# Ledger of designs, part 10: designed miniproteins, single chains

Each design is a single chain, and the fold is of that chain. pLDDT is the mean over its residues in the fold that is shown.

## One batch from the design tools (miniprotein)

Design m340
Fold by ESMFold2-Fast:
Structure m340 (fold): chain A 57 residues (1-57)
Amino acid sequence: LEPTQDDVIESATEAAKRYEELGDTKSAADYRKAKELAEKGDLEGAIALMEETVRRV
């Protein structure tokens, strides 16, 4: 039920690519930052940033 670190990294990577293709460079950048946080083991921070980004779009 809880997302794994790999799941968060994959989701953030896919979302970043999607928003970049849509021209939403800010959301794409935020998802790339979430990926970096997850890669460092800051899973809580990564998820929080992804939730903020979804709320903004």
Scores: mean pLDDT 77

Design m341
Fold by ESMFold2-Fast:
Structure m341 (fold): chain A 92 residues (1-92)
Amino acid sequence: IELEVPIESVEGRLVSDTEAEVRIKFSKPITDEDLEKVKELAEKVASRYPGFESVEAEKISDTEVRVTLKFSNKTQAENALRAVVKEFEKLK
């Protein structure tokens, strides 16, 4: 997947035992098309892990996106988080 807007940084963290967050910072304002591509990539990667429940992607500023991953257990949330961060790091 090629994004129109370059990625500057990707950070991942667990918010809770069942919820993981990926923060993506872009070099300039993100397009709606790129936001959709971010959601699609995160869902494609995260859905490979057992206990996957949902993925959401939202703009928290013109240049920053929050991806939220929900799982039924902590181990799979951690595994999916690492995989999603790795995939976005490849797009930098």
Scores: mean pLDDT 83

Design m342
Fold by ESMFold2-Fast:
Structure m342 (fold): chain A 65 residues (1-65)
Amino acid sequence: MTEEEIDREVKRALGEIYLYLGKQAEKRGDVEEAIEWYQKAADLFREAGDTEGAEEALKRIEELR
């Protein structure tokens, strides 16, 4: 595994964590907090090249607005 591959995997993992935190905030009714977490997740997934993860996060933001 290269340094570049490790960076990509770390960003993907962090994106998944932020997506999870967004879902938890959404369950609590904290819509603005959920949107913030989903935005962070989308950015990380995009940087990691995870198009599907980014699209999921962005779709959730759209559904909450």
Scores: mean pLDDT 82

Design m343
Fold by ESMFold2-Fast:
Structure m343 (fold): chain A 69 residues (1-69)
Amino acid sequence: SEPSAERLALQQRINQLVNKIRELNPEWTPAEIGELVRQALEDKVPEELPEEVKKLLEELKKAVEELRA
């Protein structure tokens, strides 16, 4: 019933990526960050986002896809 060590590592990676986005953009609310994550999962990331945030969202999408596999 417990997640495998691999799944726990992916969950920690996802949390680290979300925390990095928050640290780079302290003015963004958790809801706004959640919406950006949702958009990234649907390949709908806004063009105007900082390049560092776009890279973090790409890594986050890959980690979430691995977790769901």
Scores: mean pLDDT 79

Design m344
Fold by ESMFold2-Fast:
Structure m344 (fold): chain A 74 residues (1-74)
Amino acid sequence: SLEEKYLEFIEGAEKFIEELKKKGADEEMIRELERLVKEIRRAIEEGDFVKASQLLAELLKKLSEAMAELNKKE
């Protein structure tokens, strides 16, 4: 189902966020990523897949930004 696919993706994103924490990503960035994950889970629970898709796009953008900032510190 669409719900199952979203939940699988979010579980993967949560694991990736934990890896960013281990690599020393900024604490504020991590908090924003964790907030987005929680908001996506809520949207899925409410059956609002339009909102879930919009939040997912924002999460992917923020994950990309977090990786770019981490790479700049090396």
Scores: mean pLDDT 82

Design m345
Fold by ESMFold2-Fast:
Structure m345 (fold): chain A 91 residues (1-91)
Amino acid sequence: SEEKKKEEEEKKKEEELEKAKAEAEKALKEAKEAGKEVAELTGDEELKKKVEELVKKAEELLAKDLDGTLSALGLAKALLKASKALLKQAK
């Protein structure tokens, strides 16, 4: 029956959304911490502010549907990678 198939698809979408949200929140937290550490090592408060603005934008995307959450996760991972690269250069 189509009703059973729709319920299973909705459940799968909700599970994927919750999983993506948890991953995005973790990545955003790690990106924010890495950006803060870079700012502390370099003394660059503008870089810290820029990372915070990008984290805020990702948090706004996280409040949307699954596509918004996946976009937020991608942005958070990119921020974390960039922050870690800067941290390696600052050491």
Scores: mean pLDDT 71

Design m346
Fold by ESMFold2-Fast:
Structure m346 (fold): chain A 98 residues (1-98)
Amino acid sequence: EELEKARETAERFRRGADALEQYLDHAIEKAKELPVEEAIKVFEGLKDTAESAIRRAQEAAEKYKKHPEVTRELQEAIDRFQAAKDKAEKAINEFKEL
């Protein structure tokens, strides 16, 4: 039961990482067509989403630390959310320098 719940949690975070990466790539592609202020707001929202997801995934990893396979999957999701956060922050900085 705990293991099944842990696996479901890891899968949700993996799907969340997939969705965030897709939204971020789409936002980067479309950012050139947006006013600078609007583009910055979009990337700030994505950064906030990534930060929230990292926090929640870290809590899940601690909760399910007895299940190494699940913890590994959660850590992979955390790493992906961190990369997405960094990419969004880079986009914000590039737009602020325009």
Scores: mean pLDDT 88

Design m347
Fold by ESMFold2-Fast:
Structure m347 (fold): chain A 70 residues (1-70)
Amino acid sequence: DEIDEYLKKAEEAIKKGNFDEAVENLSLALKLALEKKDLDAIDRIFDLSKSLNEEALKLFQEAVKKILKK
């Protein structure tokens, strides 16, 4: 599924140190998971976000705030 595809891309980006790409893919996965009301996918997204560095985690937190304020 598309959520699994975004999560795979985020995981690969983290392994390569491409944290901007990781945050982008996690944010896209989160938007889709919220649209589908997929709580298990949301949990998986936040578990993977724990692998982000400090700067990327802050960027992801800012993206989450924008997504949730809708």
Scores: mean pLDDT 84

Design m348
Fold by ESMFold2-Fast:
Structure m348 (fold): chain A 70 residues (1-70)
Amino acid sequence: MKRLSDEEARRIVKELLEKAKEAYEKGDFSTAARYLTAAYIVASSLEDEELRQEVIAEINKLWEEMEKKK
């Protein structure tokens, strides 16, 4: 299977988190959740454990904020 480099995966996760935040701020929680799920899948492909943990923590923080607003 073709794999993303950590640099490419990190960039994609950042873009997905930005889209999730935008959807969340507009009240589209279903779209925000979809972007967060996609970010989790991409983040799980990161080879750098420290970077992976950092990225997943940011995803979890945004997810928790979204849940508190529902």
Scores: mean pLDDT 76

Design m349
Fold by ESMFold2-Fast:
Structure m349 (fold): chain A 58 residues (1-58)
Amino acid sequence: MLVEVVEDYKAKKKDELTVKKGDVLEILEIVDEYNLLVKNLKTGKTGLVPKKYLKEVE
């Protein structure tokens, strides 16, 4: 399942991913109600991103 970044997010922890608005991410795992483990399809990097910065794209 794919999600799109709706607002820039800068990683605050070692296991988080810095993402930019408009990036398309693949959901690898639903970690909790607030965080997803994702892969950035443009960079190939993986990490945690808070759900509030993401929007589902089908």
Scores: mean pLDDT 83

Design m350
Fold by ESMFold2-Fast:
Structure m350 (fold): chain A 94 residues (1-94)
Amino acid sequence: SSVEEKLERLRKSSTPEMEDFIKAVELEIEGKLEEAREHVEKFVDYMAENDPGALEALLTVLADKFGTEIPKTREEQVELLYRAVKHIAKNILS
């Protein structure tokens, strides 16, 4: 399907660090909303520990795109990234 083709392209263009973020997009598309959010949390926790600069850069770009402030707390970071997951999932499904 065109959905599977778009997902394969997303997977192929991603780095290992993005694994939980990509998995969250896949789960959101499948309607597994709780599992999708859990993978966003895993992504935030991984990036905060291993590459906080890349996390800050990603959150800065997303905050600008969504017209919001750059999140400073873990909960706010998860919410912004999950908003991005939902946006990407919707675009893949359309």
Scores: mean pLDDT 86

Design m351
Fold by ESMFold2-Fast:
Structure m351 (fold): chain A 53 residues (1-53)
Amino acid sequence: GEERLKKIGKELGLSEEQINEIIEELKKFGVDLDSLSDEELRKILEDYKGMLE
């Protein structure tokens, strides 16, 4: 879950702070990060990166 999201986020150029904010938002919406594939996690992170740029 969180470790995979952190790895993908770093590969996409997101800061640790940005990755942690994304994790907190996903938890707030009740998203089970362990149920998501690496492809689904990457898509979520790419969508967030677009919003931050």
Scores: mean pLDDT 78

Design m352
Fold by ESMFold2-Fast:
Structure m352 (fold): chain A 78 residues (1-78)
Amino acid sequence: AEALLARARELLARAGELAERALATGSRELLAEALELAIEAGDLYVEAVGLTASPEETAAIRAKHEELAAEARAWLAA
């Protein structure tokens, strides 16, 4: 579990750095890369939750993560 959370934190830190660069430069490409790293970090958090939460809670969290990821990608692609 700790290894998954450590990797998720690493990806979120990288996503934050790319998002700051995207904001400074107006780069949609960097923003897209930051979003994908944030989504990957979310996937790792769902896996970590699955090790400690009920299967039902984990499934609900995964479904919401997938929904929000799809909406964010669609928003960025528009």
Scores: mean pLDDT 78

Design m353
Fold by ESMFold2-Fast:
Structure m353 (fold): chain A 55 residues (1-55)
Amino acid sequence: SHMAEERRRVQAEASALVREYKARLPTLPASEREAATVALGKKLSEYGERLRELL
C-alpha cells in the first residue's frame, strides 16, 4: 500500500526532526532557540497535514 508506506516515511521524518531538535537545542545560543522552536512547530504542522491526507 503506497499510502501506508508514504505515511510511515513522513512519521519517521517527523520523529527524526524532533529527536534532532532535542539534541541540538541545548547547543544553540538563547537568541536562536526561540526561532528553532517556532521552525519545528511549523514543520510538524506541515507533517500533520500531510499525514491527514494519507489514509
Scores: mean pLDDT 82

Design m354
Fold by ESMFold2-Fast:
Formats: sequence, C-alpha cells, structure tokens
Structure m354 (fold): chain A 66 residues (1-66)
Amino acid sequence: MREELIEEVAERLRRRLRERGVALADETVEAIARSMVEQGQTSEEDIERVARQVEAGLAAGAERRA
C-alpha cells in the first residue's frame, strides 16, 4: 500500500536528516515522503538527494529571510 511505502521512506528520510543535524516535525517528514512516493522517488539515492535538498533549502530559506 502507498501508506506502507510512505512510512518506510519517512523513516529512512528521518534517519538521514538526523545524521545531518536537521530537526523537522514528523508531519513535515511524512509530507515530504508522500511527495517522494507520488513522484516514484523511493530509492536510497532519492532519499539521500532529498535529505541534502532539505538541508540546503533550510540554509537558502535563512538567506531569503533578509
């Protein structure tokens, strides 16, 4: 089921984000995982790339606040 895939992707994404020192609400991680599953991005490479994009996006967001 899609929910099972979303949960698996969310768990893997949470682990990679934690390794990068990125703290996101569980609901935010689940929303990202749902989007990834909808786009067919469920490989380890996809999860790694998205974790990096989230980290970079937070840094870019801080810059755009100015």
Scores: mean pLDDT 76

Design m356
Fold by ESMFold2-Fast:
Structure m356 (fold): chain A 92 residues (1-92)
Amino acid sequence: MELSTTMYTYIKGSQGDVEGAEKGVELYPTSETWNYLGRGYFRLGDYEKAKEYYEKSIALDPSNKRAWRNLAKVYEKLGDYEKAAEYQKKAE
């Protein structure tokens, strides 16, 4: 029985990305579910919430290079290019 497969399928829905990701985090609070929730808010243009949820992803798994790359993109959208460059290095 694999929780990762069920969780991945639940978060994958493009029309309910934020709603599905919020339920994914509620049921399975992992670095990947927080990262998907951050991506949902980033796509909505809510960069402050995207930042918060990518930071939660990184707090659970600092080796999640995808979350570090996504956080760098958030800082670029917020105009903080110095932090964007710093977090991009952490994604390497």
Scores: mean pLDDT 75

Design m357
Fold by ESMFold2-Fast:
Structure m357 (fold): chain A 86 residues (1-86)
Amino acid sequence: SAAREEARALLKRAEELLKQGRYKEAYEAARRAALLALKLTTDKEVILRAIGLILAGDGERLEGRYEEAAKLYLEAAELALAAVEK
């Protein structure tokens, strides 16, 4: 599960970057974590909700709201990873 470990590392990195106010780097790491975590889950409800959160994050990113984008991508990554851990 190298992919699971990578997703967790990216999630932790995104949280640390967000705390530092490095919002652009935070959303980039968080989005990568979310996409990687999404590939690891087979729960259809979780997949649909995570996709919705990623799309919402993409919307915030296009509006230049990088902190909000990072938070939405982090939520998607956490949701998908939680489903893999059960």
Scores: mean pLDDT 88

Design m358
Fold by ESMFold2-Fast:
Structure m358 (fold): chain A 56 residues (1-56)
Amino acid sequence: MEEELLELIKEALKKQAEETGSPYTDEEVEELAKAILERAKEEGTLEAVKKALKEL
């Protein structure tokens, strides 16, 4: 389940980069996705993050 959420976050970041023309590298996407996941785990907001990704 964490792996699924990490992949969803990575895909959301890639879509944002494509829409805005922002230069995200694969390494930057990986680091950002991990940071978002770790923050959500610490705050207990994993469910909120999943819902937000489904609405996008």
Scores: mean pLDDT 74

Design m359
Fold by ESMFold2-Fast:
Structure m359 (fold): chain A 115 residues (1-115)
Amino acid sequence: MRARIAEILERTIEVLERARALVEDLDPALAAEIAALIEELRGILARLPDMSDEETIAALQATVQRLVELANRLEALAATLPPDRRAELLALVSELRELVTELGTLLEQLQAELA
């Protein structure tokens, strides 16, 4: 379980770094928020081996919510962009939504193991 969570968090960080680079010139405030989220995810990843199941569930719930909100904000930003830039950002939004689904599935599995 935790190895799969770590893998998905690492993939999420890679997608977020690409999203940050794309939005740096478009929305510097959003780029800064993405950078902060990347650092929070790196912190979770570093602590993950030592976290309780309850701490892991809480961290993943918060992560899923923030990624959903970010995906919605990036999608709204994409609607304001020229076709080429819009397609690039929407591809990252799609990757991010797939990662949210994978994290949600792991969260449900972890919660079921505690019930």
Scores: mean pLDDT 85

Design m360
Fold by ESMFold2-Fast:
Structure m360 (fold): chain A 96 residues (1-96)
Amino acid sequence: KKENYKKAADYFEKAAQLVEEASTASPEERRKLLDEAKKYIDKAGDYLAKVEGPSRAAAISTAGNLLVVAADIDPSLAPQVAEEFRALAEEYKKKA
């Protein structure tokens, strides 16, 4: 239980870092960074499914993926999206 929350938090923090890096990257590099961020959001969801249940984990993973898409469409949103992921990381770190 504790380990799964820590893993989820670690992946949300990694996704936040990639979204921040994407905000100043070239369009081609931005796609790569945002695709990697989506993978980390899905990994966080996998760990959350084990402790929060599949429905809540799916909702959080879906919302996270939509935030990454928003940052891709409007790069000016990237700092706000990164802060949302850091807030999720801190929430689940407290449950660890």
Scores: mean pLDDT 85

Design m361
Fold by ESMFold2-Fast:
Structure m361 (fold): chain A 56 residues (1-56)
Amino acid sequence: SSELHKRLLRTIGEILRAIGDIFQAELEGDEEAKEKAEKELEEAKERLKELDKEFE
């Protein structure tokens, strides 16, 4: 349960970081950085879905 909690917090942190990176890239007009951050967000969302199955 401690390990699961740490994994959850880390994954949420990854999602928030990726969202911030998307906004920063948009402000700078960096389409390549935005695409990279969007991919990182999708990967973190998939990890969150896998963790959600462990809470059932």
Scores: mean pLDDT 83

Design m362
Fold by ESMFold2-Fast:
Structure m362 (fold): chain A 74 residues (1-74)
Amino acid sequence: AAEALARAEALLAEAEAAGASPEQLAQARIARLIAAGRGEEAAELLRETALAQGLSEEEAEAAQRALLERVRAL
């Protein structure tokens, strides 16, 4: 839950200090938000990450909707 997300974020901060890339950190944060039951926030972060990687707005929003649908089905 939220406590697990907070612990994961602390570990991600250590990984960032150790030289992990921003892309790796973003992907890990998305996965941890899903695991914590915060799928809507995970989907928003996925959309932002996709746009930052050069995908179109349509592609980024399609990815966001697909993740939300998958999380809601769980």
Scores: mean pLDDT 71

Design m363
Fold by ESMFold2-Fast:
Structure m363 (fold): chain A 69 residues (1-69)
Amino acid sequence: MLSPEEVAAILRHALATGRLTDEQIAAIAADEGVASLSQAQAVTAAASRLVELLGMEAVEALIGEVHRD
């Protein structure tokens, strides 16, 4: 299972670059117990996992960090 820190790092990468790497998609797919995910599915799964593990405030803080220049 991915740690909250690993999920947060994946989401930061997606928010900063607009996409996940194939390795990050594979890690989320394995955590969800599926063979593969699309970019959109992987981002949604990672966001849902972070909300489940740390709550909505943690996801909002992460989004705020990435979008504040």
Scores: mean pLDDT 74

Design m364
Fold by ESMFold2-Fast:
Structure m364 (fold): chain A 79 residues (1-79)
Amino acid sequence: LVASVLLAVALRKLPKTSVNVAILLVISVIIAMISGLVIVTIATSIFHWTFPFTLPQLLTVILIASLIVSVIVALVVLF
């Protein structure tokens, strides 16, 4: 998350061409998905939290969270 925000801020200072914006969005989505999975794994290990839901529900929650983070990063870059 912090690395994704720093990358977005750094790229925001560069000239915004459609190609640069598209590349940034693709990279931010990939980083957000990986970061989401890592954070969930660390949180369950540190806080000993057990998921009270099935595997499909867990995957859906992670996917939705990752999409929300990627949208926030995209908004930071665009605005």
Scores: mean pLDDT 62

Design m365
Fold by ESMFold2-Fast:
Structure m365 (fold): chain A 90 residues (1-90)
Amino acid sequence: MKVTVHIGVTAATPEQARAAMEALKKALPVKSARFDPERNLATLTAEVEESQLDEVIEKAREIAEKYGARVTVTVLDDDGTVLRTERIEP
C-alpha cells in the first residue's frame, strides 16, 4: 500500500536545515520540498510503499544526526489518517 510521508526539519541555523533538506531529497523519493527561512523549517512530502517506512525512518535518523537537525516524520494513508509519527532528535 502506498502511503504519504510528511517530513518536518528544524535546526539551529538555516544552513543546517537546508543541508538536511537537500540530503533528504537525495535519500528519499521526495515529491515536494519547501524551506521557510522565517521559521527555519523545511517541509518535505514523499510517497512510498508502507514496507519502506522503516528504511525511510532510518535514513531520516542518519540525516538528523549528521546535520544536527530535528526531523519529524508523519505517515498518512490514502484517506489522510495518521498511521505513524516519529520525532527524531539530533
Scores: mean pLDDT 84

Design m366
Fold by ESMFold2-Fast:
Structure m366 (fold): chain A 86 residues (1-86)
Amino acid sequence: DARAELEAARRAVAEARSADEAIAALARAEAAAKDARARLAIGTAAGMAAMAAAVARLAGASEEEVSEAAIRAGLAALEGGLERYG
């Protein structure tokens, strides 16, 4: 069930305390995913979270701002997956 796997990934990202924790949670969810659509959406979310963190760090953002950017990007990508496949 793509929706159930995406909702589980969404909860894990929402509970993350740092950018690295959010990215690691998404990578674990991607590896554990049984639904191909969920796996693709979670993998996309992991990439988006990692890119947002990297861009924020290059811009000189604080670790709090980096964490917020990564979590926000990951959640936005997962929400798109839920609308598409949930």
Scores: mean pLDDT 88

Design m367
Fold by ESMFold2-Fast:
Structure m367 (fold): chain A 66 residues (1-66)
Amino acid sequence: MKLSVDQAEDIAVRGYLEHGLSPEQARALNELLTRESDPERLRERALELGLSEEQAEAIVELFLSQ
């Protein structure tokens, strides 16, 4: 799945506003979302950014809804 820059930004902003990501985590997630097309790798990388399992799952669901 290929996200546009605007779709990646929307997911990162929603992560910040709705799922409790820090501003630094949201920024790093935005960069990740512009480069990653695989949902399993996205989940693994989100956990590396310090997201909880719950936060990572929410982000993957937002990614898959695009």
Scores: mean pLDDT 81

Design m368
Fold by ESMFold2-Fast:
Structure m368 (fold): chain A 68 residues (1-68)
Amino acid sequence: SSSTLQQVIEELKKKIEELFKQGKSRDEILGEVHRLIVERARRLGLSPQEVLQISREAQDYIDKLEKE
């Protein structure tokens, strides 16, 4: 559902912020985010379209924070 996708996206954004605050590199952050998306997709039975949406939102957020 849209609410489930929003929860996953918000969880990933918080994790991305934590990793940047810890001084992790972009590559380390991308690797951790990819791992979490795969784990969530498996556990929640997410469709390919939902995985693509979550991946896009996470990537956009990483790009925004990298420029700050």
Scores: mean pLDDT 84

Design m369
Fold by ESMFold2-Fast:
Structure m369 (fold): chain A 73 residues (1-73)
Amino acid sequence: MALDADGSGTITREELVRYLVEHAGLSREEAEALFARFDKDGSGTVTREELKQALKELGFNLTDEQLDALFGA
Protein backbone atom coordinates (compact mmCIF):
# COMPACT_ATOMS: atom_id res chain seq x y z
CA MET A 1 0.00 0.00 0.00
CA ALA A 2 1.13 3.58 -0.67
CA LEU A 3 2.71 5.69 2.09
CA ASP A 4 3.06 8.98 0.17
CA ALA A 5 -0.51 10.05 -0.53
CA ASP A 6 0.46 13.50 -1.88
CA GLY A 7 3.21 12.28 -4.25
CA SER A 8 5.82 14.70 -2.90
CA GLY A 9 8.55 12.06 -2.66
CA THR A 10 8.40 12.31 1.14
CA ILE A 11 6.27 10.69 3.82
CA THR A 12 4.86 12.43 6.87
CA ARG A 13 5.30 11.23 10.45
CA GLU A 14 1.61 10.26 10.59
CA GLU A 15 1.88 8.20 7.39
CA LEU A 16 5.01 6.36 8.54
CA VAL A 17 3.69 5.80 12.07
CA ARG A 18 0.42 4.40 10.69
CA TYR A 19 2.30 2.11 8.29
CA LEU A 20 4.58 0.76 11.03
CA VAL A 21 1.68 0.23 13.44
CA GLU A 22 -0.41 -1.60 10.82
CA HIS A 23 2.34 -3.58 9.04
CA ALA A 24 5.20 -4.00 11.54
CA GLY A 25 3.06 -4.44 14.66
CA LEU A 26 4.72 -1.56 16.50
CA SER A 27 2.91 0.59 19.05
CA ARG A 28 2.32 4.23 18.17
CA GLU A 29 4.97 5.25 20.73
CA GLU A 30 7.54 2.82 19.25
CA ALA A 31 6.78 4.00 15.71
CA GLU A 32 7.08 7.67 16.74
CA ALA A 33 10.40 7.00 18.50
CA LEU A 34 11.67 5.26 15.36
CA PHE A 35 10.52 8.18 13.17
CA ALA A 36 12.46 10.61 15.40
CA ARG A 37 15.67 8.80 14.37
CA PHE A 38 14.97 9.61 10.68
CA ASP A 39 13.65 13.15 11.18
CA LYS A 40 16.62 14.69 12.98
CA ASP A 41 15.47 18.29 12.38
CA GLY A 42 11.85 17.71 13.45
CA SER A 43 10.40 18.64 10.04
CA GLY A 44 7.78 15.89 10.29
CA THR A 45 8.74 14.36 6.92
CA VAL A 46 11.08 11.62 5.68
CA THR A 47 12.60 11.41 2.20
CA ARG A 48 12.97 8.19 0.20
CA GLU A 49 16.70 8.10 0.96
CA GLU A 50 16.10 8.55 4.70
CA LEU A 51 13.40 5.86 4.73
CA LYS A 52 15.61 3.41 2.79
CA GLN A 53 18.54 3.99 5.17
CA ALA A 54 16.35 3.75 8.28
CA LEU A 55 14.66 0.53 7.13
CA LYS A 56 18.11 -0.90 6.37
CA GLU A 57 19.08 -0.18 10.00
CA LEU A 58 16.05 -2.29 11.03
CA GLY A 59 17.20 -5.18 8.81
CA PHE A 60 15.03 -4.31 5.80
CA ASN A 61 16.68 -3.98 2.39
CA LEU A 62 14.35 -2.17 0.00
CA THR A 63 15.08 -1.59 -3.67
CA ASP A 64 14.15 1.63 -5.47
CA GLU A 65 11.22 -0.26 -7.05
CA GLN A 66 9.95 -1.31 -3.61
CA LEU A 67 10.28 2.29 -2.40
CA ASP A 68 8.28 3.43 -5.45
CA ALA A 69 5.55 0.95 -4.45
CA LEU A 70 5.51 2.26 -0.87
CA PHE A 71 5.30 5.88 -2.12
CA GLY A 72 2.48 4.96 -4.49
CA ALA A 73 4.44 5.42 -7.72
Scores: mean pLDDT 66

Design m370
Fold by ESMFold2-Fast:
Parts: structure tokens; C-alpha cells; sequence
Structure m370 (fold): chain A 60 residues (1-60)
């Protein structure tokens, strides 16, 4: 189970959002999407892919 890695990434996302580092936050959401895809949770993987896209647009 990748629970500890998921928690670490979630903390990183919050920190990057506080700093308005939206591109780095988007990269972490992509990492979460990949982890959930590997776990077979396709719904969460899709949600995090959409969040990554949203944050990329905020960074543009």
C-alpha cells in the first residue's frame, strides 16, 4: 500500500498551493493520479488528472 507516499504528496500539494506554485501542485496531482491508477482506483485517478489540468491552467 502506498499510503505514506499519498500523505506526503498531499502535504506537498497544500504547501505549493500556499506559495501559489500551481505548476508544482499540478505535478503532484499527476503523481496522485498515477498512484491511484496503479491501485486500480480509476475514478480517483481521473479526478486527480482533472485537478492537475486545472492547476496547470492556473500556472499559465
Amino acid sequence: MKESRIKAIEKGVKEFEKQKRYFEAALLYESLANIYQELGDTEKAEEYRKKAEEFRKKAE
Scores: mean pLDDT 80

Design m371
Fold by ESMFold2-Fast:
Structure m371 (fold): chain A 99 residues (1-99)
Amino acid sequence: SKEYIDKLFEKMDELVRRAEELVREWAKEQGKEVLSISLLFADEDRVVLLVELKNKDGKIEYYLAVLERTDGGWRLTLYKIDPKTFKLDEEKKEERVFP
C-alpha cells in the first residue's frame, strides 16, 4: 500500500539524517572539516555515505561511513579509503555503537 511505502521512505530519510549527524560529530571530534557527504545507498536498516574531509594539515581524506541498525541500537563504521587504490583500509576502521 502507499501508506507502507511512505513509512519506508520516512524510515530511510530519518536514518540518512542520523548517519549524517553521527558522521559530522565524529569528524568534529577528530578535528577534521567535513567538505562533503554523498549518499551512496540507503534502505530501512543501513545507510552508506561517502565522506570527504580536510584534516588539520589541509590534506583531503575520504571515508566510507556505514550506519547499520542493530538489535537495540545503531552501529557506525568508518572505513578510510586509500586514495591510490580506492580500497577500504579494514585495519584502520573505526566503530561506534549507539542506543
Scores: mean pLDDT 83

Design m372
Fold by ESMFold2-Fast:
Structure m372 (fold): chain A 66 residues (1-66)
Amino acid sequence: ALDKPTLLGLVKKYSKELEDEDANVRAGAAYSLGKLAKLGAEEAVEPLLKALQDEDQNVRLAALLG
């Protein structure tokens, strides 16, 4: 289990990476946010929904697979 401060730090990091110009960086962030949401990180849900609306198909797929 992740400590709440560590979990929030990871959500913040990956939420910022979803704003990256590189779709590969955004895809990695989307996948990680999906994993965090499955671990009970409610704070990951909003950024994950943003990733599901991404222009790049691979970013959207990564969000679904995480």
Scores: mean pLDDT 81

Design m373
Fold by ESMFold2-Fast:
Structure m373 (fold): chain A 100 residues (1-100)
Amino acid sequence: SMALRRRLLLLVAEVTMYMMGAIIYLKQGDEEGAKEYLEKAIKVLEEALALLEANGAPQEVLDRIRELIEKAKEALEKGDVEKALEYIAKAADLIAEVAA
């Protein structure tokens, strides 16, 4: 329980770090750099989802996180970096809430 909580919070911190990097790239007009950082954030979210699933998190929570990850991926494929950021933030917030 405590070890799981710490690992989930570290993964949320990693997602936040990649999101901050993406925002910096967007401010500089580097959409490609922003997309690379958001792709890294999505991979960390997938790691958190797998960890939650392995530890028996409620199916409703797992489905919601998976939906947000899929929407983030779709937004990136369409070049909508701002929407991808929104979905990534929502997924990270949900993981942090479950970890609390």
Scores: mean pLDDT 90

Design m375
Fold by ESMFold2-Fast:
Structure m375 (fold): chain A 57 residues (1-57)
Amino acid sequence: DLDRALELARQGSRLGLAGDIEGGERLYKQAVELAKRALGPDVSDEEARRLLEELLE
């Protein structure tokens, strides 16, 4: 679910800004994986990350 991926990406971003870089990276990785699953098999990690960044703005 893309909405769930966005939620995790936002949480990861907030953790990183608060100084928990490792925790933020883990949540963002989970968000990318969920986004790839929602968007389909042709989507790369980089494409999923770019879409998440675009939607978070």
Scores: mean pLDDT 77

Design m376
Fold by ESMFold2-Fast:
Formats: C-alpha cells, sequence, structure tokens
Structure m376 (fold): chain A 93 residues (1-93)
C-alpha cells in the first residue's frame, strides 16, 4: 500500500488522494505526526476535501489534543454535513 502511494505521488505530486492514503496508512501504524503531515499536504492541494479534515481530527484525537480534533471534525462537517466519521468523532470528543 505505502509503496504504491509513494509512486503515485512521484508520478503526480498534486494527487491529494495519494496523500490522504498515506495519512491513513500512518494513522493506522500509530505514526501520528506523519499522518498529520500528509493530511495537511492533501489540504494544501484540495482545501475542500472533508476526508483530510477527518484524518486530522482522528490524528489529533490520538495525540490527546481534543480541541484541535474537535475543530477539524467541525470543518469536515462544514464541507460534508453527512460525513458519519466526523459526526461520530464529535460525539466522542
Amino acid sequence: MKELLEEAIKENPNDANAYIGLARYYLEQGRVDEAIEYAKKALEIDPNNAESYVLLAEAYRKQGRVDEAKQYAEKALKINPDNERAKKLLEEL
């Protein structure tokens, strides 16, 4: 998975979905700082991507940074009000 995502970025450095994939991969590995870095990179490319905000909210929650997690989850819902992951995060924060 990681190898394919890194190759996708090499071929197209503006592929926001590849950065989202890397952020998710690092979040699943517990590598929260890397997850935040790649999710923020995805937002630089596509600032209206709700998934990038959800990943940032999940990453900050894992760090115990509840206020930042809540802010990013709220931004995800502003972009996509039907985002079930963002709704669930706000209920749990």
Scores: mean pLDDT 83

